Designed miniproteins, single chains, continued (4). Designs and how they scored, part 77

Each design is a single chain, and the fold is of that chain. pLDDT is the mean over its residues in the fold that is shown.

## One batch from the design tools (miniprotein)

Design m14650
Fold by ESMFold2-Fast:
Structure m14650 (fold): chain A 95 residues (1-95)
Amino acid sequence: GMEELRELGRRARRETDPARLRELLLEMVDLATTPENQRLTLEVIDEIINTTTDPAILRAALEAAMRLLQKITDKQLQLQAIGLVLKAIGKLLDS
C-alpha cells in the first residue's frame, strides 16, 4: 500500500550511502504499480536529484527514474519521468 511506499521514501531521503539508496529506490520502483504510487515515487526521486551533489547518488536516482519510466503508461507521468532523467544527466555532466 501507499504507507509502505511513503516509509521507503522517508528512508531514501535520509540515506547517504549510494548503494543502499539504489536498493531503496529500486524497491519503490517495484512497488509503484499504480499511477498514484508512481507519482509518489517520482516526487521522491525529484527531491533526491534536487538536493544532492554526489554523482553516485545522482546515478542511483537516474537508474530508478529510467526503470520507473518503463513501467509508466500515463502520458503526463512519462513526461515527468523523462524530465527527471534529463535533469539527472544534466547535473552529472556539470559535476
Scores: mean pLDDT 89

Design m14651
Fold by ESMFold2-Fast:
Structure m14651 (fold): chain A 96 residues (1-96)
Amino acid sequence: EAELERVLAEVPEEARPQLEEIRDFYSKAMDIAEKLLPEAEKRVEEIFKNSKSYEDFLKKLDEWVKEQLAKAKTIEEKFGLSLAVMDAVGRLFLKK
């Protein structure tokens, strides 16, 4: 979000509406990611706790992510879910 807002600030006013459409998409995906983050954090922690190795963790995480992506109806939902999973994994490793 910060990088996209910085790029938008450096663009001529005449080109801004075209880039704001991209920003709206990203904003919607971020809102979805924020709503999904608590569930993603809980599920990622559960998968990690029940995994025997890093390879087993990645396999189980991939299976769960594929299941959730299959339930997503829009590209914003798929992107938002991907962001939530990436953030949840990052928080898992940074918290320890």
Scores: mean pLDDT 75

Design m14652
Fold by ESMFold2-Fast:
Structure m14652 (fold): chain A 95 residues (1-95)
Amino acid sequence: MKSDLEILGDALEVLTDKVNEASEEQQQQIYLHMRRIDDIIRKTRNQNALDQIKKILLDFFRKVIDEKPSVDELLEMLKETSDKIDEIYKKELAS
């Protein structure tokens, strides 16, 4: 089984290739989605919520590696991933 770091490394390789294929506008959209994910992780203080976020991110990275999506498909996946992570953060705040 691949370690979390190996999954991250493999996903970063695919993501780098997709960013290089993307237009400047698409690169900016990828950056904004990644920034949203980072900002939510930084704001999340609950360990159970962080563990759920980690699982969602690893599932996203595995899909990127396995499916090698187009830039448009990657943007849709990033939006869905950021929305799932945001919902976990909101549930933490509601508790």
Scores: mean pLDDT 82

Design m14653
Fold by ESMFold2-Fast:
Structure m14653 (fold): chain A 88 residues (1-88)
Amino acid sequence: MSKEEVAAYLEKALEEAEKAMVHLPPEDRKKVLDYLRKAVEYAKKGEFEKAAEYVGKAVRTAALALGYSEEEAEEAGEKAKERLLELA
């Protein structure tokens, strides 16, 4: 995919995350959204490895806030990172 397509995908993910995460604690929600915004910024620059790293951080943080174990949160983050790199 082009960097424009990856960035558009992440921008839509950010919008959906804002809707889905209204039930998370405010501090955790802010942290997740900040990571997703960083992922969009790096994707727009074509830095897909950094974009994927921030997507992984966002997913891990959200999973922990939802009460998943640290191991489950880490696995979810890694899968999200791999998924983004496959789309790039």
Scores: mean pLDDT 79

Design m14654
Fold by ESMFold2-Fast:
Structure m14654 (fold): chain A 58 residues (1-58)
Amino acid sequence: SSADKAAEVAEKNGDYGTALSARLGNDTAGSSSGGLTGAMRSEYMGNEESKKAGIDGM
């Protein structure tokens, strides 16, 4: 839908950060969103902290 369309456009432009934001349902263009950057960094560090946060949030 709209999120899929936005994500595809962003991916084609090489803007994977905006694509990720759109797929998560956060269509704010993520100009310098700390939240988006934080999410990407969690995955970059090996998912260990992101997994822990996910379970703790449950």
Scores: mean pLDDT 53

Design m14655
Fold by ESMFold2-Fast:
Structure m14655 (fold): chain A 91 residues (1-91)
Amino acid sequence: MEIEIIAEFESGKEVTVAKNLKTELEIETGIAMALMLAWEFGAKRLVIKVKGSKEDVKKAVELVKKALKEAGLKVSKEEFKGDEATITVEF
């Protein structure tokens, strides 16, 4: 299981703020750090990409949603494609 977090800006610029997150602790820590960085740099959107087995992806999506909820953020969009998921947060 791997998680990548990308910040997107109004200019169309994309920045990978965290990648290769594999454990529950890394996921929670990486999301918290990425959210802080995105808020500081004024990102319009965060795109969180999850890859792994279907079971790992489901678990990672729930951990991501929990971390986003604790940060006071709403999931704008969820997409599942086989062994991948994408979670979008709009600011």
Scores: mean pLDDT 77

Design m14656
Fold by ESMFold2-Fast:
Structure m14656 (fold): chain A 78 residues (1-78)
Amino acid sequence: SPMEEELRRRLEKLKEYVESIMPHLTPEQQAEAERLLREAEEVIEEAIRKGTIKAYIQALFRLLAISGELELLLRRSK
């Protein structure tokens, strides 16, 4: 579905972002980034499984929050 394609596209972009910041993080921050990425994957798969507009919107908001947490990890590595 178009919603599933959009969620998978956003997950792929998030994976690319995590890969790009990984060399700039401490080992502890790398572990946290990997945990956040796993959470994003679980959130997306659950939203796809439910197949509702509400689940899709909730997944988008959670992905936005996860992106913010990753940005904070990168900023704290300075």
Scores: mean pLDDT 85

Design m14657
Fold by ESMFold2-Fast:
Structure m14657 (fold): chain A 94 residues (1-94)
Amino acid sequence: SSMEEKLKKFVEEAKKLLIETAKKYAPEKLEEITKQAESLEKMLIDMIENDKMSMEQVLNAVKWFAREVAKKYNLPEEIIEELLKKLEEIAKKV
């Protein structure tokens, strides 16, 4: 796949992971978190298509979003660390 295809695949898989994590640990906030994740996806896809982002830049943006959401909803630190590790694993596999 081209770099653009790999970055888009990463964003899609990252969004799925974020939504699944929200279903498990913050189900009462699922709709709000899903809307925020969809907004991030649209922003990142636009930037990937127009600004030639690197995988590191996209991964860092998603990791920042994950930390902010986790902080807002008081997710346990161990869940945050597991989520960030899974995001890094997805980035390596695409």
Scores: mean pLDDT 84

Design m14658
Fold by ESMFold2-Fast:
Structure m14658 (fold): chain A 92 residues (1-92)
Amino acid sequence: MEREEVEKKLEEQLRIFEEDLKKLEELVEKNRDTDPSIIPKAIKGLEIGRASLEKLLNEAKEKKVSEELLQRIEELLKRVDELTEKLKKQLE
């Protein structure tokens, strides 16, 4: 029961994070030449998103959600970290 509720909530949150990551990548690609502040804004958003994903991962582990959902959260964390590093290097 509790795990199913957590899984549904996680699925919704993961869908939002995936959409936000796609949106950030698109905004950086389209707007970096017209709005130089887009990159630091994207980095800030990624840092906030990472903290939220860590919270979700901890909750998911405690509630023993499906392995598929756990892997999905871990993969999103890795993608957030990789994108953040790439964007930080572009600012240097």
Scores: mean pLDDT 78

Design m14659
Fold by ESMFold2-Fast:
Structure m14659 (fold): chain A 64 residues (1-64)
Amino acid sequence: KAEEYLKKGEELLEREDYDGAFKSYMQAVKLATNDPDPEKQKIRDKAVELLREVVRRRGWRAPP
């Protein structure tokens, strides 16, 4: 579920795997937006915020 991708993205972000974290957060957003459950809106918002953080991190340094 979206929550699992959110956790996976956080683990990848801790390892500085920004590409992996980005993909995981993208999946969390996709699953949350396609879920009619209003509780998933919180997961979507958090995933979007973390996606922005990953993009900022990638922007702060050029990948090798």
Scores: mean pLDDT 74

Design m14660
Fold by ESMFold2-Fast:
Structure m14660 (fold): chain A 64 residues (1-64)
Amino acid sequence: SLEEALEEIRKGMTPLEQTLLDLADRKGGRPLTREEVIAAMQERYPDLTPEEVEALLEKRVKEI
């Protein structure tokens, strides 16, 4: 189904990318700040620390 296809695509995205999309949609599509993204990641993944979120950002920068 279409819903299953969308779910599969979301699973292929990084947690950061999923958080950016969901937060942007909730904020009415306005630009997001880095601090808002970090806060949203912690709300969605309470086990993550700000340092771990920063490590995810650094890892993504080192990749393509």
Scores: mean pLDDT 67

Design m14661
Fold by ESMFold2-Fast:
Structure m14661 (fold): chain A 67 residues (1-67)
Amino acid sequence: MRKLVVIVDKDRERGTEAGRKLRERGGEDTGVVGYHGSREEAEKLAEKIAKEEGAEAVVLSVEEALA
């Protein structure tokens, strides 16, 4: 399944590293987007993109993405 991961972070450098790690794990089937804002706003954005593009969307914090 195509998967969109939205990473919510307050530290852009850590968000970039988390995104790199997720792309290494998911390969070409995983799209990763960094979002600098509230989790609630990121969840609304992810739902909209998933619905419009027919993809699965997941919202993760930097800590969740690095686990």
Scores: mean pLDDT 68

Design m14662
Fold by ESMFold2-Fast:
Structure m14662 (fold): chain A 81 residues (1-81)
Amino acid sequence: NPLLEKARELVKELPEEDQPLARRAIELTEEALREKDPLERGILEGMVKLILGVLLTVTEDEEHQRIIREIAELLEEALKE
């Protein structure tokens, strides 16, 4: 998935301490894309949004916030497919 690959490259631009949580959001997005049950998929999508929202809240650097928002847009775009 080219959107998820781009998101993985963007994660490398985040502080090392934030990268595991950002990678987890991508993993949950991949899981949601394979999930056929609407309720389970909704839970996975909710977890992705929660993780990205937490990262945005704790990040004080404007450039890192921009990267997190770009990752969020890529993951949301992937979930529409």
Scores: mean pLDDT 86

Design m14663
Fold by ESMFold2-Fast:
Structure m14663 (fold): chain A 88 residues (1-88)
Amino acid sequence: SNLDDFLAALDALIALLEALKPSASPELQALIDELIALLEEIRALVERDPSQLYNPSPELLELLRRAQELLTRIVEGVTGKKVEPDAP
């Protein structure tokens, strides 16, 4: 179903974000946690009103834009700032 597909996509993204956390700085980890929380808000909204998958509300679009902004900041944090991983 469209709902199952959407939730699976969110779960995959959350899993990817969680996989990034062990190598992330504390500052970057906070941004990752904020994005995960926002994705959970999107999930709750869609679960409550699955019809928004066919015709997204302004509320859903705003949450998605905020998620895109946080994701951009995370990517910039990974690429623009040096990460100090533990020595191998």
Scores: mean pLDDT 79

Design m14664
Fold by ESMFold2-Fast:
Structure m14664 (fold): chain A 73 residues (1-73)
Amino acid sequence: MPSDEQIREAYYEIGEKVGAEKEVVELVINAVLNDEPLSEEEFEQVKEFVKKVYEYGKENPEEVKKLLEEIEK
C-alpha cells in the first residue's frame, strides 16, 4: 500500500504540473487522507483543481499513466 507520504508527494507533483497553489493541494490531500470536511469556498477551490487535473490528463495521458504507476509502487 502507498504510504500517506507517497500519496502526498503524488498530489504535490500533480499540483506543480497543473500550476495549482500549494494551499489548494493541501486542501485536496487533507480531504483524501483525513476525510476532512471542506467549506463552500474550499470545495470550489478543490473543484477548480480537479478540473485542471482533468484538462492536464486529457492533454498528457502518458504522464498521468506514469504518475499512477508510481503511486502503485
Scores: mean pLDDT 72

Design m14665
Fold by ESMFold2-Fast:
Structure m14665 (fold): chain A 94 residues (1-94)
Amino acid sequence: ALPEEEKKREIEEMADIYHENPEEVREALLAYAEKNNGKVTEEGDLLVAEWSKEVTSSGKGVLSRKLYVPLTSDREAARKAAELSLKAAEEAAK
């Protein structure tokens, strides 16, 4: 897990990117999900992309990935998307 201060900084940096360019970020997430044969769903004010890829780790690993981006230009929606994306990445690394 990342140090708490580093997590806060990363969340704020991601939220700023999402807030400044919400349409471009959504298009990037959709393109990334399509490239990885993932599914895309809407959860409230967020767009969620999820996919799993088999990774040869002792021959039997599966890597799951989940990304969140805001559906609105609201800064708090962007922060929430960043927090959930970071949490999903940390859980996938366990």
Scores: mean pLDDT 72

Design m14666
Fold by ESMFold2-Fast:
Structure m14666 (fold): chain A 100 residues (1-100)
Amino acid sequence: SVEEKVLKKVEEFLDELVKMVEEKKPLQEIADKAVEKMEEIIELMKSLNVPEEIIEKIKKELEEFLEKVMELLLNKDPDAVEKARELKKETLEKIRKILE
């Protein structure tokens, strides 16, 4: 389904960013990868004729995820990895509900 294709791409994005946090990649590298992958998700949704309202809601959730992860890294939070994993779970669940 369209929903399954979008959710899979979103999960791959969230997993890749969490992995980069776990591997202690530079903050700029994480930001650049996030922009690249978010553009791929938006393009996929457009190609699948997902309504613009849904695309904007999903984009907002992905941007909020990125902002929260970046805040953890900027603050040098010792629990950044565990918090990023929880943010991934919360973000994926929110996006699943948007696609329902």
Scores: mean pLDDT 88

Design m14667
Fold by ESMFold2-Fast:
Structure m14667 (fold): chain A 68 residues (1-68)
Amino acid sequence: DEDKKKVEELTEKLKKAAEQLLKAGVPASVVRQLVDRELDLAREEGLDEKLVEEARKKLYEHIDKLTA
């Protein structure tokens, strides 16, 4: 499934970006906003909404673990 693979690649890319931003001192709230923007763009480009929302949950969980 092309959408599933593309969402998985996007999720891994955004995890790395979130880690770098948090390490640079960007607040978790701002990192979540940036993640939301990238995922919203993916939805606009036609990626499956359910897969995008699953990715959002995984990314939020990852950010929470890094900031706990």
Scores: mean pLDDT 84

Design m14668
Fold by ESMFold2-Fast:
Parts: C-alpha cells; structure tokens; sequence
Structure m14668 (fold): chain A 90 residues (1-90)
C-alpha cells in the first residue's frame, strides 16, 4: 500500500504535470483521510476562497448539500492542504 510520503510525492507530480483533476482529488482524499465527496467540496470551496468569496457564501453552498461546517473548519482544511503541498515541494 502507498505510504503518506509516496502519496504526497504523487500529489506533487500531478500538480507539476497538470494531471486529471479526478486523480488529484483521489490523492488528496487519501492524504487527508477524507471521503472523495468531501475533497470535491473542498476543491470547490478552495476555488471560491481563492476568488475572494466570503465564508457566508461558502457555508450556504455546503448547507444546500446538507453539510454543516464552521469557518474555522474550512480554514483548517485549506491550511492543511497548502501545508501538505508546500512540505512535499520543500
């Protein structure tokens, strides 16, 4: 089975090669220990955060999907993803 370090390296390779987004989502799911659907939601939230959308809009999108999260949980998920990518590249 792939190790966490091997999965981090694979994530770096995917980002470098602009690989299929489904592969990226699967690897992030494995690294974070989150279901694929939660990773897909995190990617959409990440795009909204990068675009400067307010957290209230992000919460509303999640509520439409029946998911309750705090602003802190969203920020932590983003920080963990960024930290994992940065650590793999360092």
Amino acid sequence: APTLEERRQRLVDILERRTDPDELIAEVSAIAGEPVENVRLAVRIQQALVAGAPFEEIRELLRELGIEVTEEELEEARARLHAAIAAARA
Scores: mean pLDDT 63

Design m14669
Fold by ESMFold2-Fast:
Structure m14669 (fold): chain A 89 residues (1-89)
Amino acid sequence: LEKAANGAREEMKKLGIREEIIELLEKAILNKDGDVEAAYTLLAGAEYKLKNKEITKEEAIEVYKDVLENTKDKEVKEVAEKLLKEIEK
């Protein structure tokens, strides 16, 4: 893998993006599941943008709900629900 991918991973960790999402994204890539990979990429991106004040809490909620609605993967659903519940607290 290119150092660019590892750099993004470390930056995501520094920005408070969950290690769980990063690990599950790697698993999706290994399994060649493009839909699951895309879902985790959207969740990670929304969390990154929210931490950097690039999007509102409402916009992040919308991304999490969209992923939850469109995914068939149980692990993706559980991660999206966890993110959604933490924001809605």
Scores: mean pLDDT 74

Design m14670
Fold by ESMFold2-Fast:
Structure m14670 (fold): chain A 74 residues (1-74)
Amino acid sequence: MSHHHVLELPEVNTVAEAAAGAAEAREVLKKGDVTVHVTAAPEAAGTLHTNLRGAGVETGARATVHITDKKVKK
């Protein structure tokens, strides 16, 4: 049986939170396969995608990434 972890990250609203979330996902990926669930603000979503790729956490054989865009409406 392959080890599979589900990681629910806190909401990402800033570049610093995007970097922290990507680092946590990378640590989980070192232990086994990972499915990442995270909600990101539109300004932070691109940075989160870039940080996850830099950390080696991309949807593929060992990881599945679900990023939900935060809907901001007045």
Scores: mean pLDDT 77

Design m14671
Fold by ESMFold2-Fast:
Structure m14671 (fold): chain A 106 residues (1-106)
Amino acid sequence: QSQAVLDELEPLVQRLVEAIERGDREEAFRLLDELAREFGFDEADVEEMKRAIERGDREEALRVLGRAVHRVIARRMKELTPKQKAVAEALISGDLAFAEKKAAEL
């Protein structure tokens, strides 16, 4: 059950990071709303990230994203296998390339 959540979360987080880095506010907001709906991101984190994106503060937007992802994964960590936990820890670190390598080991 927790693996399906991680498999769906990673591609959306990656797309959101890319949208933020490009300054694509419309795509970033769409992906944020999807992440909040599908994974239960905290409303306060979503609002803070939207404000950072609106200001063009990419570093702050990515920092808030990391915090939001950490909270989502932390709520599910008790249900994770050791391999799934390694993928979750890689995502929390913001190292998507490392997460891809670890996911291949699952």
Scores: mean pLDDT 71

Design m14672
Fold by ESMFold2-Fast:
Structure m14672 (fold): chain A 90 residues (1-90)
Amino acid sequence: MELDKEELEEAEKKKEELLLIQAKIVLILKEKGIKEPSDEEAKEIVKEALENYKKLSVEELEEALEILKKNGLISEESEKFWKELIEKKK
């Protein structure tokens, strides 16, 4: 099973998109001071993240990565991918 060039590019874009969404979610949680969101709060946060993840600055991505690392929500391998994404946005 081989992915063609277009399928590989789409897969990479989806990975980047998921990381940006995750970054926006943790930043919203921090801004609102929410440690454990309710089901309704979680739905609203996900919706806001989906609408705004493309607007994230380099500084916001770096802050999100620090939060994820501090809370043990990201592996060292994933951190490298995050750093590559941050470099691409500089």
Scores: mean pLDDT 75

Design m14673
Fold by ESMFold2-Fast:
Structure m14673 (fold): chain A 96 residues (1-96)
Amino acid sequence: SRARELAEKALEAIEAGDYATAYEYLRELVELLRELGLTEEQLERVVRALEANPDISDEELRALLEELGLPPEVQEAVLLLARVLQEIEKARRALA
């Protein structure tokens, strides 16, 4: 539930144009994932997958997360992180 709360607050901040607040919640979500055992290498693999396919589905991401050996609770939290990152990237491109 905490991961979902942080993701929802980050998305709300992005919609409001408050990127400073959005990055604060994103940072807290990443720290929560580290506490749940997500490694920097695993995070880099997720980020690279999003860069290769910005429209990647939950099903495709879940397959990658299973290959990385992440437990189901961490998989759900990483999917929430991925959706926040996708919305930040969309906002960044709209401003460029």
Scores: mean pLDDT 82

Design m14674
Fold by ESMFold2-Fast:
Structure m14674 (fold): chain A 64 residues (1-64)
Amino acid sequence: MEKIRKALIEESGGGDRVSSNQLYRALLKAGLSKETAMKVSLRALEKGLEISIDEALKIVEEVL
């Protein structure tokens, strides 16, 4: 999870929230498959246009 957290922080531009597009790019950067990254990003979009990094990590754990 540390590699994913770091990628999310980088995509947020030093913020604490990410959009579904930023989340998708971060997951690909962290080495997840396109299929897994898309599944996580779609679940994040259901929660709102932006979610916290901690919520994004919870969704990743639920999908993995």
Scores: mean pLDDT 82

Design m14675
Fold by ESMFold2-Fast:
Structure m14675 (fold): chain A 69 residues (1-69)
Amino acid sequence: SMEELKEEAVRLIGEVLLNPDDEEAKKRLAEILSKLDEKERKEILTEAAQRLGVSVEYIEAKLKDILYP
């Protein structure tokens, strides 16, 4: 379901930030994000930022460096 994909993406964001060398987690996260529109991606980043206690801008910058170096 869409809710399960969003929850998986939020969990994977935490995982790739903790372990930037986890190629499997990075590939899965990139795959999920590529299937979502801009609004859905923003919702996921916002939820991840809230759970991790950081800003959305921080998550966006870190993921850009990790997923698209």
Scores: mean pLDDT 84

Design m14676
Fold by ESMFold2-Fast:
Structure m14676 (fold): chain A 88 residues (1-88)
Amino acid sequence: SDAVAQAARDVLEEGERLAKAIEEEGKKELAKKVREEVSEAIGHALRGDREGAERHREKALELGEKVPSAREEARDLAEEIDELIELS
């Protein structure tokens, strides 16, 4: 649906925002892991695998919370993933 497609785009946008905030702190490998977890969360959600999507959401949040300056972006991302899961 258009709503699911928009929610997936919102997750990608927030994931990129988090990854860039982490990269600005010099943590490129951590940012790469965040992008991987975001991609997995979207893929699982779009397949109707709620538990898989929630697991990758948790991992993305944990990775982002390791960077104090990026914690707000990590929480925003987690909320957008929750919305995608709810709509999927």
Scores: mean pLDDT 89

Design m14677
Fold by ESMFold2-Fast:
Structure m14677 (fold): chain A 62 residues (1-62)
Amino acid sequence: SESAEKEELEQLYEQILKRILEENASRGLTSKEVQEKAKEQAKVIAETALNIIKIGEDFEAS
């Protein structure tokens, strides 16, 4: 359902963003520009990951 997909996307986004921010912080990269880029990267990665999961589910069902 669309609701479940939205929840999954939000969870993936949060987890990915946390990992990117942690990695950047460990390297001393804490500027606002880096944080904004991390948010955009996390969004793209989360959307791509969700799409891959859905494709995999469909492929296995076939």
Scores: mean pLDDT 78

Design m14678
Fold by ESMFold2-Fast:
Structure m14678 (fold): chain A 55 residues (1-55)
Amino acid sequence: MTVEELEEKLAQVEAALEAVKDEAPVVRMSAEHELRRVREALAQARATGEPVEVP
């Protein structure tokens, strides 16, 4: 994914986490894990200037 695609995905994942903020800890932890992965991928893409694959 490009930096722009990762920025869009980050916004979507942040919105998803907000939607599940009142859910059980296990559900929120799953959303928080996805958020962390997208943030790490975005930081890597910005550092290298190359697309980064997110599973």
Scores: mean pLDDT 76

Design m14679
Fold by ESMFold2-Fast:
Structure m14679 (fold): chain A 77 residues (1-77)
Amino acid sequence: SALASAEAVRALGERYFAAGDYARAAKAFHLAGQEFLALGDREGAARSYRAAGEALRRLGKDDQAETFFARADELLA
């Protein structure tokens, strides 16, 4: 299912993040967030975008991280 696909991509992002591969983690979390958003799961999208922001912050990409945190906050407002 589309939901199972979104969850699998998010789980892949979590594995990359745990391995210290923050660049691939950020991409996987961003993709998961887009898939959750397409499904109308705003909470799933917000969690995924926040995780992408955390991965970007670990890469020193603070401005990009802040845009992802802002997207996550907007989805929960």
Scores: mean pLDDT 90

Design m14680
Fold by ESMFold2-Fast:
Structure m14680 (fold): chain A 80 residues (1-80)
Amino acid sequence: GPRRRALLAEIRRLLEEIEKYIKDVTDENIQKAVELGRRIGRLHAELRGLTPEERDRLADQYAKFLESKVKYKKEKIKNK
């Protein structure tokens, strides 16, 4: 329905915002990407109708995944 489409559109927007931060992988931009990942996890939990505990766990999983991915990219750039 319209709510599902709006949530998916917001997730896409947040992913595009993360890509902008990944172009310049400063510590500040890593923190911003991590928080956007957390927001994406919460939106996915809303799409699935998850409990508050499951929502928080999914948000943490997305945040950790984005942090690891962005830090890995930063290390590759520095080791050129």
Scores: mean pLDDT 80

Design m14681
Fold by ESMFold2-Fast:
Structure m14681 (fold): chain A 73 residues (1-73)
Amino acid sequence: DPAAAVARALREVFQEAPHLTADEMASLAKERLSAVPGVTRVEVRAEGDIVTVKVTLADGSTFEATLRAGRPA
């Protein structure tokens, strides 16, 4: 289930959030989500300590999450 795999990958990134800068979290999110079968597009933006992630699946479904990095840059 690609949607469940995306949710799991986002949760894993969120769990690492206290130890990462926004740029590190953005890189990790893009790497983890792009590796999920059925993901066709991953868009990531980092602004300050906030990382916004948008994921598009092969069926056209989209997921969006906003994450906060815990480590200052």
Scores: mean pLDDT 81

Design m14682
Fold by ESMFold2-Fast:
Formats: sequence, C-alpha cells, structure tokens
Structure m14682 (fold): chain A 73 residues (1-73)
Amino acid sequence: SEEEVLRRALEKEIDTITKDGKYASIDDVLEYYKGLVSREEAEAYDKNGDGRLSREELLALLEEIIERARAQR
C-alpha cells in the first residue's frame, strides 16, 4: 500500500539521520530538513528533553511535516 511504501521510505531516512539507528540530534534533524522544520517544533517532539529524537519521535515529526505539506497543497 501507499502507507507501507511511505513508512519504509521514512524508516530508511531515519536510519540515515540517526547514524547509530537509535537517536538523532535536533541539530542533525534541522540540517537534514532545512526549511521544513523549526528548532521549536523539533524540541516539542523531544519528550525527554535530552536534545535527541528517538526513531518513534522522528517518525511522528516526519508524519506531521508530510501532513502540513499536504495541507499547504
């Protein structure tokens, strides 16, 4: 399905960003998605406040970015 293809693509992208496969720094996320996500938005998904996003937090953030892009046409 389209959802499965999208999820697989996002998982590969997350693998690239996290480097170790577990976490990505907020700075790395902002660099990779330049212009698509703000620092304040990325920090809002950092539930633990440790300056890093887990794979689950990254997936949620990326899904929000996609939904926003669709809403803006």
Scores: mean pLDDT 77

Design m14683
Fold by ESMFold2-Fast:
Structure m14683 (fold): chain A 61 residues (1-61)
Amino acid sequence: MKKEIEELRKRLKEKGVEVDDSTIERILRLKKERGTLNVGTLTINLGFDEETARKIIEAFE
């Protein structure tokens, strides 16, 4: 998981999104549990706004 956290942090930073490691870990766990991430999942479960949620999804592409 540490490598996945580091890689996602780097991709998010490139898109102007700064979040702590605990938040990155929650995003990765949520993706693992649900198989996919969508805007609604990120906004409802993690409290992100719609633009930030889209940037997070793009970081996985």
Scores: mean pLDDT 79

Design m14684
Fold by ESMFold2-Fast:
Formats: sequence, structure tokens, C-alpha cells
Structure m14684 (fold): chain A 92 residues (1-92)
Amino acid sequence: MEAEEVLKKALELAEKAGAKELAELIRKAYEKAKEKSEELATAVAGAVGALLLAGKWEEAKELAEKVLELIEKGKYEEALKLAKEAALKAMS
């Protein structure tokens, strides 16, 4: 729940700053993750939200793109690991 709230606030800030395409990409990554696993969705929301709030918008975009690619390939464990590693790095 908290990670999803962080993502929602971060997306609102990105959209207000004019980054509508980035916000749409991130929403797609989150929705696809949620279709597969609540744990994956929470990890993606936390990682991307933290990156956006830290002003690391390029890293947030790259993470969202890589997560979508891994989901399309059925590599959900790799997507989850990537999201968790990104979240730890963003909070450090």
C-alpha cells in the first residue's frame, strides 16, 4: 500500500513537470507487473517511485523499460530482483 502511494505521488509530480510519456511508461510497467504478481508490482512501485522522488528520472525510465522487457520474456524472478536492487540503491 505505501509503495503504491509513493508511486502515485511521484507520477503526479512527473506529469506536472511535463513528463507525461515517462508517467505513461511507468504506469504500463506497474500494471503489467500487477497482472503477474502483487510482490513484483509492489517492488516496481517502490523502486520507480523512489527514483522519481530522488530526481533520477532517466534511471526510473530505464528500470521501467527493463522490467517490461523481462515480463514479456516471462522472466518474472529477474524482474523482481532488478526492482528490489534498484529500490535499495535509490534509498542508499
Scores: mean pLDDT 80

